# Ledger of designs, part 40: designed miniproteins, single chains, continued (4)

Each design is a single chain, and the fold is of that chain. pLDDT is the mean over its residues in the fold that is shown.

## One batch from the design tools (miniprotein)

Design m13358
Fold by ESMFold2-Fast:
Structure m13358 (fold): chain A 74 residues (1-74)
Amino acid sequence: SNEEKIREYLEKVLEELEKLKEKLSPAVQAELDVYMRILEHEAREMIEKKVPFEEFKKTADKFLEEVKKIAEEL
């Protein structure tokens, strides 16, 4: 189902974010925690409103890419 796809993808993205979090400064980790909570809330709203999985995937992928860039910047 669309709900299952969103939940499964959210879980995978959150797993990747937790791994990246270990490499970040305490200040950035705190900011990331807030954004992870926002992403979880958005996922729940998208499920409730029956938003297509593809739209959620785009949002989640963009967020993950932005965090990866922060983690890799010197």
Scores: mean pLDDT 81

Design m13359
Fold by ESMFold2-Fast:
Parts: sequence; C-alpha cells; structure tokens
Structure m13359 (fold): chain A 103 residues (1-103)
Amino acid sequence: SVADEFLRRLAELLVKHGVVTPEQAQAFVDEWRARLADLSEEEREKLVIAWATGTAFEAIQRGELELARDIIEVLREYRKKLSPEVQAFADEAIARLEEAIAA
C-alpha cells in the first residue's frame, strides 16, 4: 500500500540521520504494519502522516533541521500518491511544518 511504502521511506530517513538502527527501524515498520492491518487505506495514510508530522516537529525542536527537511520532502513526494480525501490532510501538515521550520 501507499501507506506502507511511505512508512518504510520515513523509517529509512530515521536510519540515515542516526535516530534508530536498521534493526529498530525494521521492527518499528513491522509493528506499525500489524497495528494498521484492520484499518482502511485512508485511515492508514492519515496515521502515517500524523506520525511523520510529529516526528518532524520533534526534529525541529531538537535543531535537527536536515532531518525535518527530509521528512517534509518525503511528505511532498507521497502527497500525490495519497487518496484524494487524505491529500488535504497532508497539505495542512506540510504547511504547518514549513511555518515551524521557517520560524
């Protein structure tokens, strides 16, 4: 699913920036996939966006601006692949993150 690809891509960014090990990232993705299995695609997409947005805000607060920018870029990339109903939710998240990083 698009949500699964998005989650894996975000986990790869956390490994790239030294936040988690590859083993921790894989365990996180596997646990998240299990928890999302009974949800609709739209619900899965919204939850992954919410998690990505929270992670990016924490990165901004810690001064990890390169990680925050990489997360925003992945959100922009996956936005076009999301369900139409979820695209507005993603656009709002991206706008809020862009304001936070510019402040």
Scores: mean pLDDT 84

Design m13360
Fold by ESMFold2-Fast:
Structure m13360 (fold): chain A 82 residues (1-82)
Amino acid sequence: MEESLELLRRLYELAYEVFKTGKVPADLEALAERARKTGDPLVIEAAELALELSKTTDIRKQIGLLLRIMGIVFQKELELEK
């Protein structure tokens, strides 16, 4: 559970960096691969959304994807508190 949340937070941070800078961090793809290996559907979904964000230049789409990743992180944090 802790590793899944750590991966989610890192995926959000890297997605946010892409949004801010327009540059894809070199470790994003490696982190997404780690996320897929967890078998956690929320972590896998966040990884796919982060990769999709890195492939688009549409600011509105990037904002939508970033908000969806943030929602997944929030959901996971709530599940860990219970």
Scores: mean pLDDT 80

Design m13361
Fold by ESMFold2-Fast:
Structure m13361 (fold): chain A 76 residues (1-76)
Amino acid sequence: TNKKKGEEAEKKGDYLEAAKHYAMQANQLKDQGDLEGAAKQYQKASEYLRKAGSTVGADELDQQSQKLKQQAQQKK
């Protein structure tokens, strides 16, 4: 899975690859309607982009994560 591949990349210190796989996992969860799960994975991807020095990409994923968290909270 993309989450599993992200975890493997983390163990190797490949932060860009880890961010990529967590972002892909987030996209899959979002498409499945799991907004809270998607937000969590985008947050992880953002953290790894920051470690890799990609602050612009990290900020974009943080914004997407926050938006999905808000959408999840509106579900009743």
Scores: mean pLDDT 80

Design m13362
Fold by ESMFold2-Fast:
Structure m13362 (fold): chain A 72 residues (1-72)
Amino acid sequence: MSTVEKARVMIDRIFAARTREEMELAAAVLIGELEQLDEAERASLRPELERVIARLRPVAPGLAEQIERLLA
C-alpha cells in the first residue's frame, strides 16, 4: 500500500471516529504519513485534507494547524 493510500485510510478513520480520542489518534498517524509525502503528493490530497482541517479545528486545533502548515 502506498503512503498516499495509507493517508486516505487515516482520513476515512478521522471522519468515522466516534470519540475525540479516536479522531486525535488517526490525525496523529495521518500527520506522520503526510510528513513522508512530497509536496505534489500532499497537493493531490488537498481537497480531502481541507475537510479534515475543518473537522479537527473545533476538537483538536493544534492538529488541524499542523496539517494546514504541511499544505502551505
Scores: mean pLDDT 84

Design m13363
Fold by ESMFold2-Fast:
Structure m13363 (fold): chain A 90 residues (1-90)
Amino acid sequence: AKPSLDEIEEAMIVLFAGVLVTTAKNMSKEEFEEGLKKLVELIREFSKVASKETLKRAVEYAIEAVREAGKIAGAEELAEKAVKEIEEIA
């Protein structure tokens, strides 16, 4: 069966968050901040269409990934700001 739009959007959040972790060491502070903004916007749009359970899973994964990326990038304060914005969406 074709994946649902909900499943595609969850996968996009997971992939984006994973890319942010894997590339964090090579990002400038500005690139990392822009990546965080894009992830928050993606989660905000997903929150309009996702089931509560799917949104919770995506948010929990994104928060863990953002915190790890923040440690790697040396930008933990930017990461915690993004985490707070993600928590306010859920």
Scores: mean pLDDT 80

Design m13364
Fold by ESMFold2-Fast:
Structure m13364 (fold): chain A 93 residues (1-93)
Amino acid sequence: MNKELDSIIEKLKEKGINITTDANKVDSQTIFLTTPFEVMKYRNILKEKKPKAIIVIETMEKSAYEGFIEGLDVIYLPISSTDEQIINKVIEL
């Protein structure tokens, strides 16, 4: 897993945001920061727990995986998104 997401998580947690990159720690109050592969892998947990929001950093076309999380609150961000853009998007949730 990429060290870059851990830095974003640390900054958001310091701001009091309930956020994780670990699908096993998700609940209805948690924001889940992830990638398409993790969405496909953990789709059953995400559908069961229904996190507050899912932020997906797009490493592939959303049509390839969006059906796995249909009915959940999902925000898609381009892979070119800066750390600051991701942080600001999460804060507005």
Scores: mean pLDDT 80

Design m13365
Fold by ESMFold2-Fast:
Structure m13365 (fold): chain A 82 residues (1-82)
Amino acid sequence: AMERLRAAVERVLAELGTIVSPEQLERIREAAERALAEHPDDPVAAAEAIAKAMVEVAKTLEDPDKRAKVLELAGKLLDEAR
């Protein structure tokens, strides 16, 4: 479960790098590192914390297509943790 979440985080961050700014990507990466450190044995709690950070970044995006893609990636991350 945690190994699948870590792999999913790497894939999601790679896709986000084509959608969001480097600064926004760094914020999500830092949130992911913090979430994984705070919830080392709880992949669902870690994924929920990371998804929440992605949703906050999505709210700052003016492009609705980019916002929708970030939310889609957050959903995929949650599915990998379940």
Scores: mean pLDDT 83

Design m13366
Fold by ESMFold2-Fast:
Structure m13366 (fold): chain A 100 residues (1-100)
Amino acid sequence: MKKVEELLEKARELVKKSTELMKKAIEAEKKGDAEKAKEYYEKAKELMEETSRLSLEATDEMAATDPAKAPQVVAESTGLIIEAIGNAVEAELAYRRTEE
């Protein structure tokens, strides 16, 4: 099974990519490009789902190897999931504004 640190590192990288996609969705909104804004939103949503999966796997691995440290991994995992959700929501709002 994957190491907790490797799973969290991958999740952090996906959050960085989702932030970049959110910024691109906002750029597409400013240009009135609804199709591109939708594309960036859909990609940010996919990264949100993958970030959630990796973060939960990291929590499960820590609970199996060192239960006393599991609360710290839960806290970091929750933070990463919240950031990924925020990025997807902002990208969705950018797309919706281009349709109006």
Scores: mean pLDDT 85

Design m13367
Fold by ESMFold2-Fast:
Structure m13367 (fold): chain A 77 residues (1-77)
Amino acid sequence: SLKELEEKAKEMKELAKKAKTEKVKQAFQNAYEGARTGAEQVRKAREAGKDVPEEEKRMEDLVNKLYDEALKLAEEE
C-alpha cells in the first residue's frame, strides 16, 4: 500500500543515518529514494483517476528488493 511505502521510506532514511560505512549508507539512501519516488508516482496516478495496481505492485517489489539488498550489506559490515 501507499502508506507502507511511505513508512518503509522513513525507516530506510533513518537506517542510512545509522550506517557505519558509506557503502551501506548509500544503499539505504538509494532504497529510500526508490520508496519515496514510488510512493509519489502511485499518489499522482491515483490523483489522475488511474487504476494502477500493476504499477503499485511493481514499485512495492522494487522497494522490497532494494531494502533487502541494503539490509544484507549492513549485516556484512
Scores: mean pLDDT 77

Design m13368
Fold by ESMFold2-Fast:
Structure m13368 (fold): chain A 93 residues (1-93)
Amino acid sequence: MEEFTPMEQQVIDALLAAGDEETAEKVKELLKEFNEKFSAAVEAGDLEAAEKVLKEYEEELKKLIKDEEAQKKLDEMVETLRFMIEANKESLA
């Protein structure tokens, strides 16, 4: 069973607080797919694939999310994950 990270849950909670339950459900499904693909890339040591997955799902999530607070939480999550990818690249050099 896939659990959402605290940052992913903040995006979902912001959508639910805005009353956008339909978008929240779609975002949950995309985040499950994202977590599966992103985790697989990270576990394989393929940080380029991890970056590609992050970019693809960021674009899809931004198409769905219209709430400003939820968009802000998504941006915070994406920036955190990008920072983690870059830190791992430096550690492997």
Scores: mean pLDDT 80

Design m13369
Fold by ESMFold2-Fast:
Structure m13369 (fold): chain A 82 residues (1-82)
Amino acid sequence: SKLEEALESYEAGLKASLEDIKEYGSKSGKEQILKSIEEGVDIAVENITETHNLSEEEAKELKEKVTKLAEELKKEVEEILK
């Protein structure tokens, strides 16, 4: 579905961000990186909803799934930058 394709694209973007964090991230920057990931959830949901013309219910499902993916990334960042 369009929602699944959008989520796969978002997850691919998170994986690319994780590689950048592995190479260029620092312990002193960890809180800012985690905050940026969290703030990115609403931006991603808004952009995907607009681009794919999602319904209100699809947008709610998208937000839940994007939030889960962002939480997984935050855990990986905490392990990398500990």
Scores: mean pLDDT 81

Design m13370
Fold by ESMFold2-Fast:
Structure m13370 (fold): chain A 84 residues (1-84)
Amino acid sequence: GMEDLKKLIAQLEEMIARLTAEAEQRKESDPEKAEQMRMAAANLQDILSKIQSAIANNNWDEATMLFQLARGVLRDAERRLAEM
């Protein structure tokens, strides 16, 4: 529903901000890891953009598929950060 979608969007935005901040903190000490974090943030931004586009076009089937994909990618990003 719309409530769950708003929560997912907020979680995606939070993860993008977190990955970006972590990349900035690591840019001098671990530039390779910082670049990987920037790329992960860019990937999440792309998924968020696609979700917003699907909603704007009333393509709820595509939005639902992207919603499930986004949840998986978000959980993987959370796991990777927890292992750091």
Scores: mean pLDDT 80

Design m13371
Fold by ESMFold2-Fast:
Structure m13371 (fold): chain A 84 residues (1-84)
Amino acid sequence: DRPSPELMAEMKALMQELRALYAEARALGPETLARFLALLRETQARIDAVLDAHASAPPAERLREVLRILREFLRRAREVVAAA
């Protein structure tokens, strides 16, 4: 089963927010950027592990799990940027 247009739209929105937060972290200096990149690295590893564990699940279900992880990442990334 293919992902819904709504799920694809959410993914696009979250990726745009990630790009914006990355730019903000970069502008705030190397310490903030390092924290952001460490969190992104941990998040990427978590996404890879979930996708591997759910390889046989439908694409829409896998996408929902990725979106859940990305929402958590963006919440924490906003805290990193705000704390700088």
Scores: mean pLDDT 85

Design m13372
Fold by ESMFold2-Fast:
Structure m13372 (fold): chain A 91 residues (1-91)
Amino acid sequence: SAEAAFQEFVKVFNDPSASTKEKVDAFLNFLKADKEGKHLSQLWRLLNSEGAAERMQELLDYAKSQNNRIAYLDIRSVVRTLPVELDVELE
């Protein structure tokens, strides 16, 4: 379910032992499960917690560095709908 995928992302996102790749994979799995955006308000609240926006930027930077343009664009498209300041430059 979308809720289960969101909770798994939150767990992995907040786990300091998880790799950036695991965090990106968990986020993409959440986006695939939450196609209707039911959890976007919860995601916005998560990103407003201390250091969360910086950690999300690390996921964007990682996706960009791996030349995974599809993952980068999927993450960016959702993040841009949220009132959170992140560097989402494409070039």
Scores: mean pLDDT 73

Design m13373
Fold by ESMFold2-Fast:
Structure m13373 (fold): chain A 63 residues (1-63)
Amino acid sequence: SSSELERLREEAERLQREAVRAYLAGDRATFLALGERIAEVVGQIDPERAARLRAALAELRKA
């Protein structure tokens, strides 16, 4: 499908795979930056899920 919704889901999945790689590599800065990008994309599909992701990222930044 070439729908905007499907494109956003594919982009979120791609960013999530990159975030996992950054996390496993110990690249905290890249992981957090990718997390924010994921929240931006997810927010266009599911604003409540994006808010929960941003809350989790804020907690990780305090560690």
Scores: mean pLDDT 85

Design m13374
Fold by ESMFold2-Fast:
Structure m13374 (fold): chain A 104 residues (1-104)
Amino acid sequence: SALDRRLTLTQFLYTVAAGAVDLVERMLAKHADKLSPAQRAEVEALIAQARALLDQARAILQQLQTQDLSAAQQQALLDQARALIDQALALAARAEAILLAAAR
């Protein structure tokens, strides 16, 4: 039951992180003309990195749903998925900071 609760929470956090990256992509589309070429390239790179981390987290979450895993294996995969989600959120926050600074 504790592992089931952690899986549900991790799936929710994945959805939040995916939404944050989607928001940053929409902000980039709306404000691209306000960025230097270097700032635009940096934001695009941060979005691409965040997406790659979320793809890895999604693959782990799919393994947790489809495979018969020990409690230790489930815990390790949940810890890995959470770390990837947290990294993706940090990259999205960095991209948002660049976009907000360019709007000043």
Scores: mean pLDDT 91

Design m13375
Fold by ESMFold2-Fast:
Structure m13375 (fold): chain A 79 residues (1-79)
Amino acid sequence: MKKEKAWKYIGRRLYDAGLLPAEVKSKEEAIEVLKRFPKDARAIFSPHEVDESDLEKAQELLEKEDYESLAELEVRLLS
């Protein structure tokens, strides 16, 4: 999956989880949404099953506000 597509995937998951009313249109918009909502890695990867160790890594990236690495992790796990 291309990196630009990962931000749309995150936006779709946040929408499906009820955390976002519409799909995000840009990486910058996705970052703004992630900053506003609870830092919950499970919601970002739902409904895809992900190992607990990968969820812990995603949670650390959310807490550090490293959204670039978070998108790269999602591409890697969901491609």
Scores: mean pLDDT 62

Design m13376
Fold by ESMFold2-Fast:
Structure m13376 (fold): chain A 72 residues (1-72)
Amino acid sequence: SREDARKAGEAVAQALKLEEKLRDVEEGRITLSEEEIKRLREKRKEYAKKAREYFEKSGATPTERQERIMKE
């Protein structure tokens, strides 16, 4: 459905924000504890999983960029 496709897009956007924050940590722009980094990675994986589930329910095909963001 369109609603499931919308939710998939929102979940991808959340995963992207977390990926960008993790990249800032890797590049030394921000400093986080190992525990905080682990939580960010877990939260990103959760949003990526939700996005995949919503895409499956919607029947919509992810864009190449969205597929990249949803990968581990």
Scores: mean pLDDT 84

Design m13377
Fold by ESMFold2-Fast:
Structure m13377 (fold): chain A 62 residues (1-62)
Amino acid sequence: SSMEAKLAELRAEIDRLTEELVRLVREQRKNADNVDLSKELTERIEKLLKEIAEKQKQIAAG
């Protein structure tokens, strides 16, 4: 069904976003003493977490 295809696509997107999240968190930890970079990375991480949560909510609603 088209719903199964949409769920598979959402899961694949979450996987990609999660991989990016892990990379950004690692970079943030490595650069914790760099205030400007840490702030930028924190903003990117927060945006990514929100996007993952929105896609997870779509899966839960389907």
Scores: mean pLDDT 85

Design m13378
Fold by ESMFold2-Fast:
Parts: sequence; C-alpha cells; structure tokens
Structure m13378 (fold): chain A 84 residues (1-84)
Amino acid sequence: MEKKFLELQERLKKAIEEGNREELIETVKEALELAVEYVKEHKAELGPEDNTLAAAVRRVLEGADVEEIAEELVDLIEEKKKEA
C-alpha cells in the first residue's frame, strides 16, 4: 500500500500544477479510500491533525462521506494555490 500512496501523492502534485479540478477530486478520493482501508486493516494510528490527509481519514472513519471530504480537500488546495 505504501507504494500506491507515493504514486497518488505524485499524481496529486501534478493535478495541482495543472489546475485540473476533476483529476484533483478523483486523486484525493482514491487517496482517502486507500488510507481508510489501510488504517482499518492494520489498526494504524493516524497522524497529527496538522496532517490534512490524516484529519480527513478520521472524518471518514467517523461516518463522513468520502466524496464530500475529497471536495473539501480540493477546495482547500485550490484556495492555497490562489493565495500563493
């Protein structure tokens, strides 16, 4: 699973650089689903709240919709890009 996380991270970076919202949402959604599955299977401890992905995974584990969380994360990424 670690290799897939690295590949998704690189894909996310490229989508941010290209400004492709659709690809951003898809990549973030895949990353969230993979992270949630990994945490459930390995009973792994989530990182600190400062880690955006770890915070998002916690919300999904608490019953939040993966698609809604992915859209929120993409909105945050796009806003950060606009302010930069």
Scores: mean pLDDT 71

Design m13379
Fold by ESMFold2-Fast:
Structure m13379 (fold): chain A 80 residues (1-80)
Amino acid sequence: MKEELKKEYEKLLQEARRKIDEMKNVTPEEAKQLFEEIRKEILKALEKYSKYMTDEERDKFQLEARNLLYEAEKILKEKE
């Protein structure tokens, strides 16, 4: 993947992690809204950046995306 696209991708993952941390400190309703935003952003990132990735980079991204969504879902479940 091109260096510029890699930086955009890394910033997006950092934003997702920040939102996941924010989910811990908000109401269950706000946490659900943040979860929907995180899921939507990750899905869009997969569609946008996967075209520019090697197979190895795609596998790594899918794993990171899965882990982020799992963490977010776990926080949401714990707040219910």
Scores: mean pLDDT 79

Design m13380
Fold by ESMFold2-Fast:
Structure m13380 (fold): chain A 100 residues (1-100)
Amino acid sequence: MEERNRRLGREILEHFRRTSKKQTEKLLEEMKKNPEKTELPPHLVEALEELEKAGLEELVEALRTEGGSLELKLSAMLSAALAEDIGEAMTHVVRAIAEI
């Protein structure tokens, strides 16, 4: 009974994790090929705001102060993208279960 629903939910989460991770890795490679891009694009600013909401305030503060390294900023972006994707997936799964 519940095993089928848990299995399906886990499969959906794994799919979203895999997709988000791959997209972020591709973006990371693209940014590494453009070493002159030191400006935070809008989507990274959004990601930093989500990290603050998630309680990773110290990490966000470190990234905003002293400029940080490009690798550190990209690592934060990867973490935020994965966290956001998981959160989005969980919202959809919870909604589907509540509606059915």
Scores: mean pLDDT 49

Design m13381
Fold by ESMFold2-Fast:
Structure m13381 (fold): chain A 68 residues (1-68)
Amino acid sequence: MKSLEEIIDEYLKQAKELGDPNTIKAIEKLKQLTEEQIDARVEELAKELGVPPPKTLAERVLALISHE
């Protein structure tokens, strides 16, 4: 199982390789959050969208990046 730091670092590396400054900024903001803060934001977003929250931490991080 990948840690939060490993997941964020992988997405950040991919964003830097693609040269997308907006995605890089979004991921850098997520690096400042705890796992609990990420879970809280994902649950709030899922409630607003009327969908169940993602099951894996990687999918939760990706959802927040996509809705930055």
Scores: mean pLDDT 77

Design m13382
Fold by ESMFold2-Fast:
Structure m13382 (fold): chain A 76 residues (1-76)
Amino acid sequence: MSAEELAKEIEKRMRPLAEAAGARVEVRAEGDTIIIRVEAPTEDRARAVGDAARQTAERLAKEAGLDVKIVVEARA
């Protein structure tokens, strides 16, 4: 699995939670870095979705055996 494939899988896994929270989640790979951007209606929702995205990304990266840096940018 490449970093780009990991980014797409993270976005796919986060989609139901993002839609339920009224949030937008965009995931991209830049070299060995996974960048997750979260935009939500409130700061509490942005933090909750961001935390879930980080946990999902770390789990999927570990399962894939990828050594990537995960950056989460969450905002209301």
Scores: mean pLDDT 85

Design m13383
Fold by ESMFold2-Fast:
Structure m13383 (fold): chain A 71 residues (1-71)
Amino acid sequence: SMSKEEVIEYAEKKVRELAEEYNLSEEETEKYIKAVTDAVNEMFKNGASSEEILSAVETILLLMRHEIEKK
């Protein structure tokens, strides 16, 4: 299974890919990175498995994409 650090690295990488795709500002990119990393840290703190957290990250990324497309 993936470590917490590996899940965080994966989530940050995916947010940066999303930011590049939509040409987001540095402020917006850092805001989304903070949101996903805070969520991942909270889920690990609450005893979620790496598999559950990865599924949640994919959902968070989908919601972020939807929010960006509304702008």
Scores: mean pLDDT 85

Design m13384
Fold by ESMFold2-Fast:
Structure m13384 (fold): chain A 96 residues (1-96)
Amino acid sequence: DVLDKLSELVNRMREAVERLKKDPKDEKAVEELLEAAQQMYEIASKAGLDRIARAAQKLVETVKKYKEGKASLEDVVRAFIELETEVGLALIEAAI
């Protein structure tokens, strides 16, 4: 199920975000977050889940800016929460 894969990716992103909150210079956590967000964008786009795809794209761009020192960790956390919310809403809609 596409939604099961998206839930797994959300959990991977959450773990990466938690690592960044403890160590903002954890380059491996930044890489894992970026890879998971890019995978989510690809899967959501192919599945026609437009809101999830847009939120994932926003997170990808925010993480890239964070790597360049052009965005804060708070910006990354906010973009992740938006994406997590969209995935959660899609899971509720699929159950009803």
Scores: mean pLDDT 88

Design m13385
Fold by ESMFold2-Fast:
Order: sequence, then C-alpha cells, then structure tokens
Structure m13385 (fold): chain A 76 residues (1-76)
Amino acid sequence: MEILEYKVEKTSPNRYVVTAVVRRDAPLDEVIEEMKKKVEEEFGLKNVKVIDYAVRRHPDRPDLVEVVAFLEGEEE
C-alpha cells in the first residue's frame, strides 16, 4: 500500500487527527493501520486507539481519496 500524502495534527492532549491521501482502491483497514503506526512512531505514543475515521473524495483526482483518522494515544 502506498500513502501519497500524509499529515498529522495534535488537536488536544492525547488526541490526533491524521490525514492520508491514497488510491481509491487501497484497502482501508491497511491504510488505517499504517496511519496508526506512523503516529505511534513519530510521537512515541502508546496504547493508540482509532476513535473514528472518514473517507472523502480528493477535490481534483477521482482516482484518489483522503482518509482522515481520529486517534487517541498516551504520550511518554
């Protein structure tokens, strides 16, 4: 699976929003797991949970989607 664009924002203590741009045919479960893993590694988080996720169309590319995951994790 290939993530074409990736960004993460800490929205509040222990709360993160992650956005990934992937191909429309990408398996969402693998995308969510990869996003979770990247946040765990980047921020040194433990016990990361996916609270919710959404998939939205890319505005200019019908072959792509944006996956937005809402995560909770404990900082060391």
Scores: mean pLDDT 79

Design m13386
Fold by ESMFold2-Fast:
Structure m13386 (fold): chain A 76 residues (1-76)
Amino acid sequence: ASAEEREALENEVNQHLDSAEKYLDLGNLELAHEEINKAYKIFKANVSKLSPETKKRFLDVDVKLGLQDLKRAVFA
């Protein structure tokens, strides 16, 4: 992939992760899921083109969201 393509993919994934974390902090789990799913679509198609840092960040955000889902399921 071109350097420009890789940078665009990195930026797009991180923008969705930023939005997911924002919605997660606001307690908007539905919107957080929409944003993580958008990041996941790009991630799945482009895993080899993404930096290890972006891959790690994706996993960290996904784990945070999963924990909030579990909390809602158990305590709500």
Scores: mean pLDDT 85

Design m13387
Fold by ESMFold2-Fast:
Structure m13387 (fold): chain A 62 residues (1-62)
Amino acid sequence: SSMEKELKERRKEVAERGRKINEVTQETLNEQLARLGDTPEGIRAARQAALKKGLEVREEIK
């Protein structure tokens, strides 16, 4: 049915967007951890920076 075809298309687009967001988020996390990962506070800051970057990319690719 048309609904089934629409759901398949939407799932494909969501999966593609998720992969792009994950790639940028992981890259940002790795970069920030390399800089700040020596302390618990630095690890927390790195995680927050990565999450913020992931949200920015999510908004850009919508």
Scores: mean pLDDT 77

Design m13388
Fold by ESMFold2-Fast:
Structure m13388 (fold): chain A 80 residues (1-80)
Amino acid sequence: SAEEEVLRRTGEVLQAIIDELGKELFPDLDRESRHKALHQRMQDDPDATLARVRALAEAETGPERKILDDMIARWEASAA
């Protein structure tokens, strides 16, 4: 369905953002280690990390924007 497709694409966009942040911050680590390191960084400096992710979400003007914002909010909650 269209709603399922939008949700899937939004998930892919969010995952790509997380993967790229991990590559930039921890280039010498594998993907699994990058995810763990990002989780730790999120606990140590959540404001800077979330501000960067939200700035990317603010640049999105399509139907994915609302779902992306909801997913980021869930990520904020799970990182606490």
Scores: mean pLDDT 68

Design m13389
Fold by ESMFold2-Fast:
Structure m13389 (fold): chain A 96 residues (1-96)
Amino acid sequence: AKTVEETPDSVALVLAYRALLATGKLDQLSPKAREALEAIAAGKEVSQATKESIVAELVSLLGEEKVEELKKIAELYVNRKISLEEAEKKAEQLVN
């Protein structure tokens, strides 16, 4: 499913998934949050309640400041100010 709209919030969740996977921290999320992030990264829709639950777990794991910075990185990418590769690299450095 490659039909998910490119919004800063959706891109931030995709970047979070990739960064957590790359840094070996993905297993620190609940199984439900991990499954939902995998679905979002694959371009599938999840419920708003599920997205809110994922964001709450990301804040618990990374802290509010790092989650806010992930959203800023996603916004830079959505606004075509940085490449996807640069966004992924910045997200990985932020999470690690």
Scores: mean pLDDT 80

Design m13390
Fold by ESMFold2-Fast:
Structure m13390 (fold): chain A 83 residues (1-83)
Amino acid sequence: MEKEKAIEEAKKTLDEIVERVRELDPSGYEKVKKAAEELLKLASEMTPEEQKSLIGSARYVADRAIAEGKTAEEIVEELKKLI
């Protein structure tokens, strides 16, 4: 149950990142969506603690990149470094 809750929270966080990138640059939507799907798959094989660490890192790098005015492609490259 706790592992299922952790993966649902991970999915929500990744969905938020995808939507934020879509609002900034719709042309990068498919690439960021694929990166989020790969991160979710990776998280599903982890412990709840490892999932929180990975997803926290994803949120942090996305927040930083968005704050710095980076493009969707640059955000995707930062997320791919976590995969």
Scores: mean pLDDT 80

Design m13391
Fold by ESMFold2-Fast:
Structure m13391 (fold): chain A 87 residues (1-87)
Amino acid sequence: MLEEIVKKLEEAIENNDEEKIEEYSKKLAKILSEKYGADEEELYKLLLEYAKAQMKILELAKKGKLEEAKAISEKNADLPKRLEEVV
């Protein structure tokens, strides 16, 4: 189930679907909170921040705006590490 939710979140990011990003980020935050004893609200905020950054990076890359995509990626480079520290 966890792997399916992660896959659906990745698909939502690729499809630029903000509603599904919010839905699956919330579901993933709940599962991770229950599994690792982390704060659900903090996980949800970090997952949303990461997912929205990835969505914007992919959108800009598809439009050929590679320099803008790189700038957002560099600004959010610490998000995966911050997520690992909460889990």
Scores: mean pLDDT 77

Design m13392
Fold by ESMFold2-Fast:
Structure m13392 (fold): chain A 95 residues (1-95)
Amino acid sequence: SEEEIARKNVEERAKLLGDERGYRMSVEGEKLTAEEVIDLLAERFGISKEEVWRLIEEAYQRGLIRPEVYEKLKKGEKLSDSEVGRIEFAIWLLR
């Protein structure tokens, strides 16, 4: 369909801009796994996955991340765009 062709064109553009996961979440409503979230944040901040986890632990201890979101990350559960956005904001504050 024309909508499917348009979607593929937007996906190709998002890939060129390095934001394919952000596109899938915000436009398609796709939830990312905890591993995909950690990878995304490591790429966006230019830090190691170990440093992302360290900052998440600090953010949780400071009350910047809700307990239910932190539990989802620890269990490897899927997160929504808004949950990932809150984690990203917390890391941005603590960097």
Scores: mean pLDDT 74

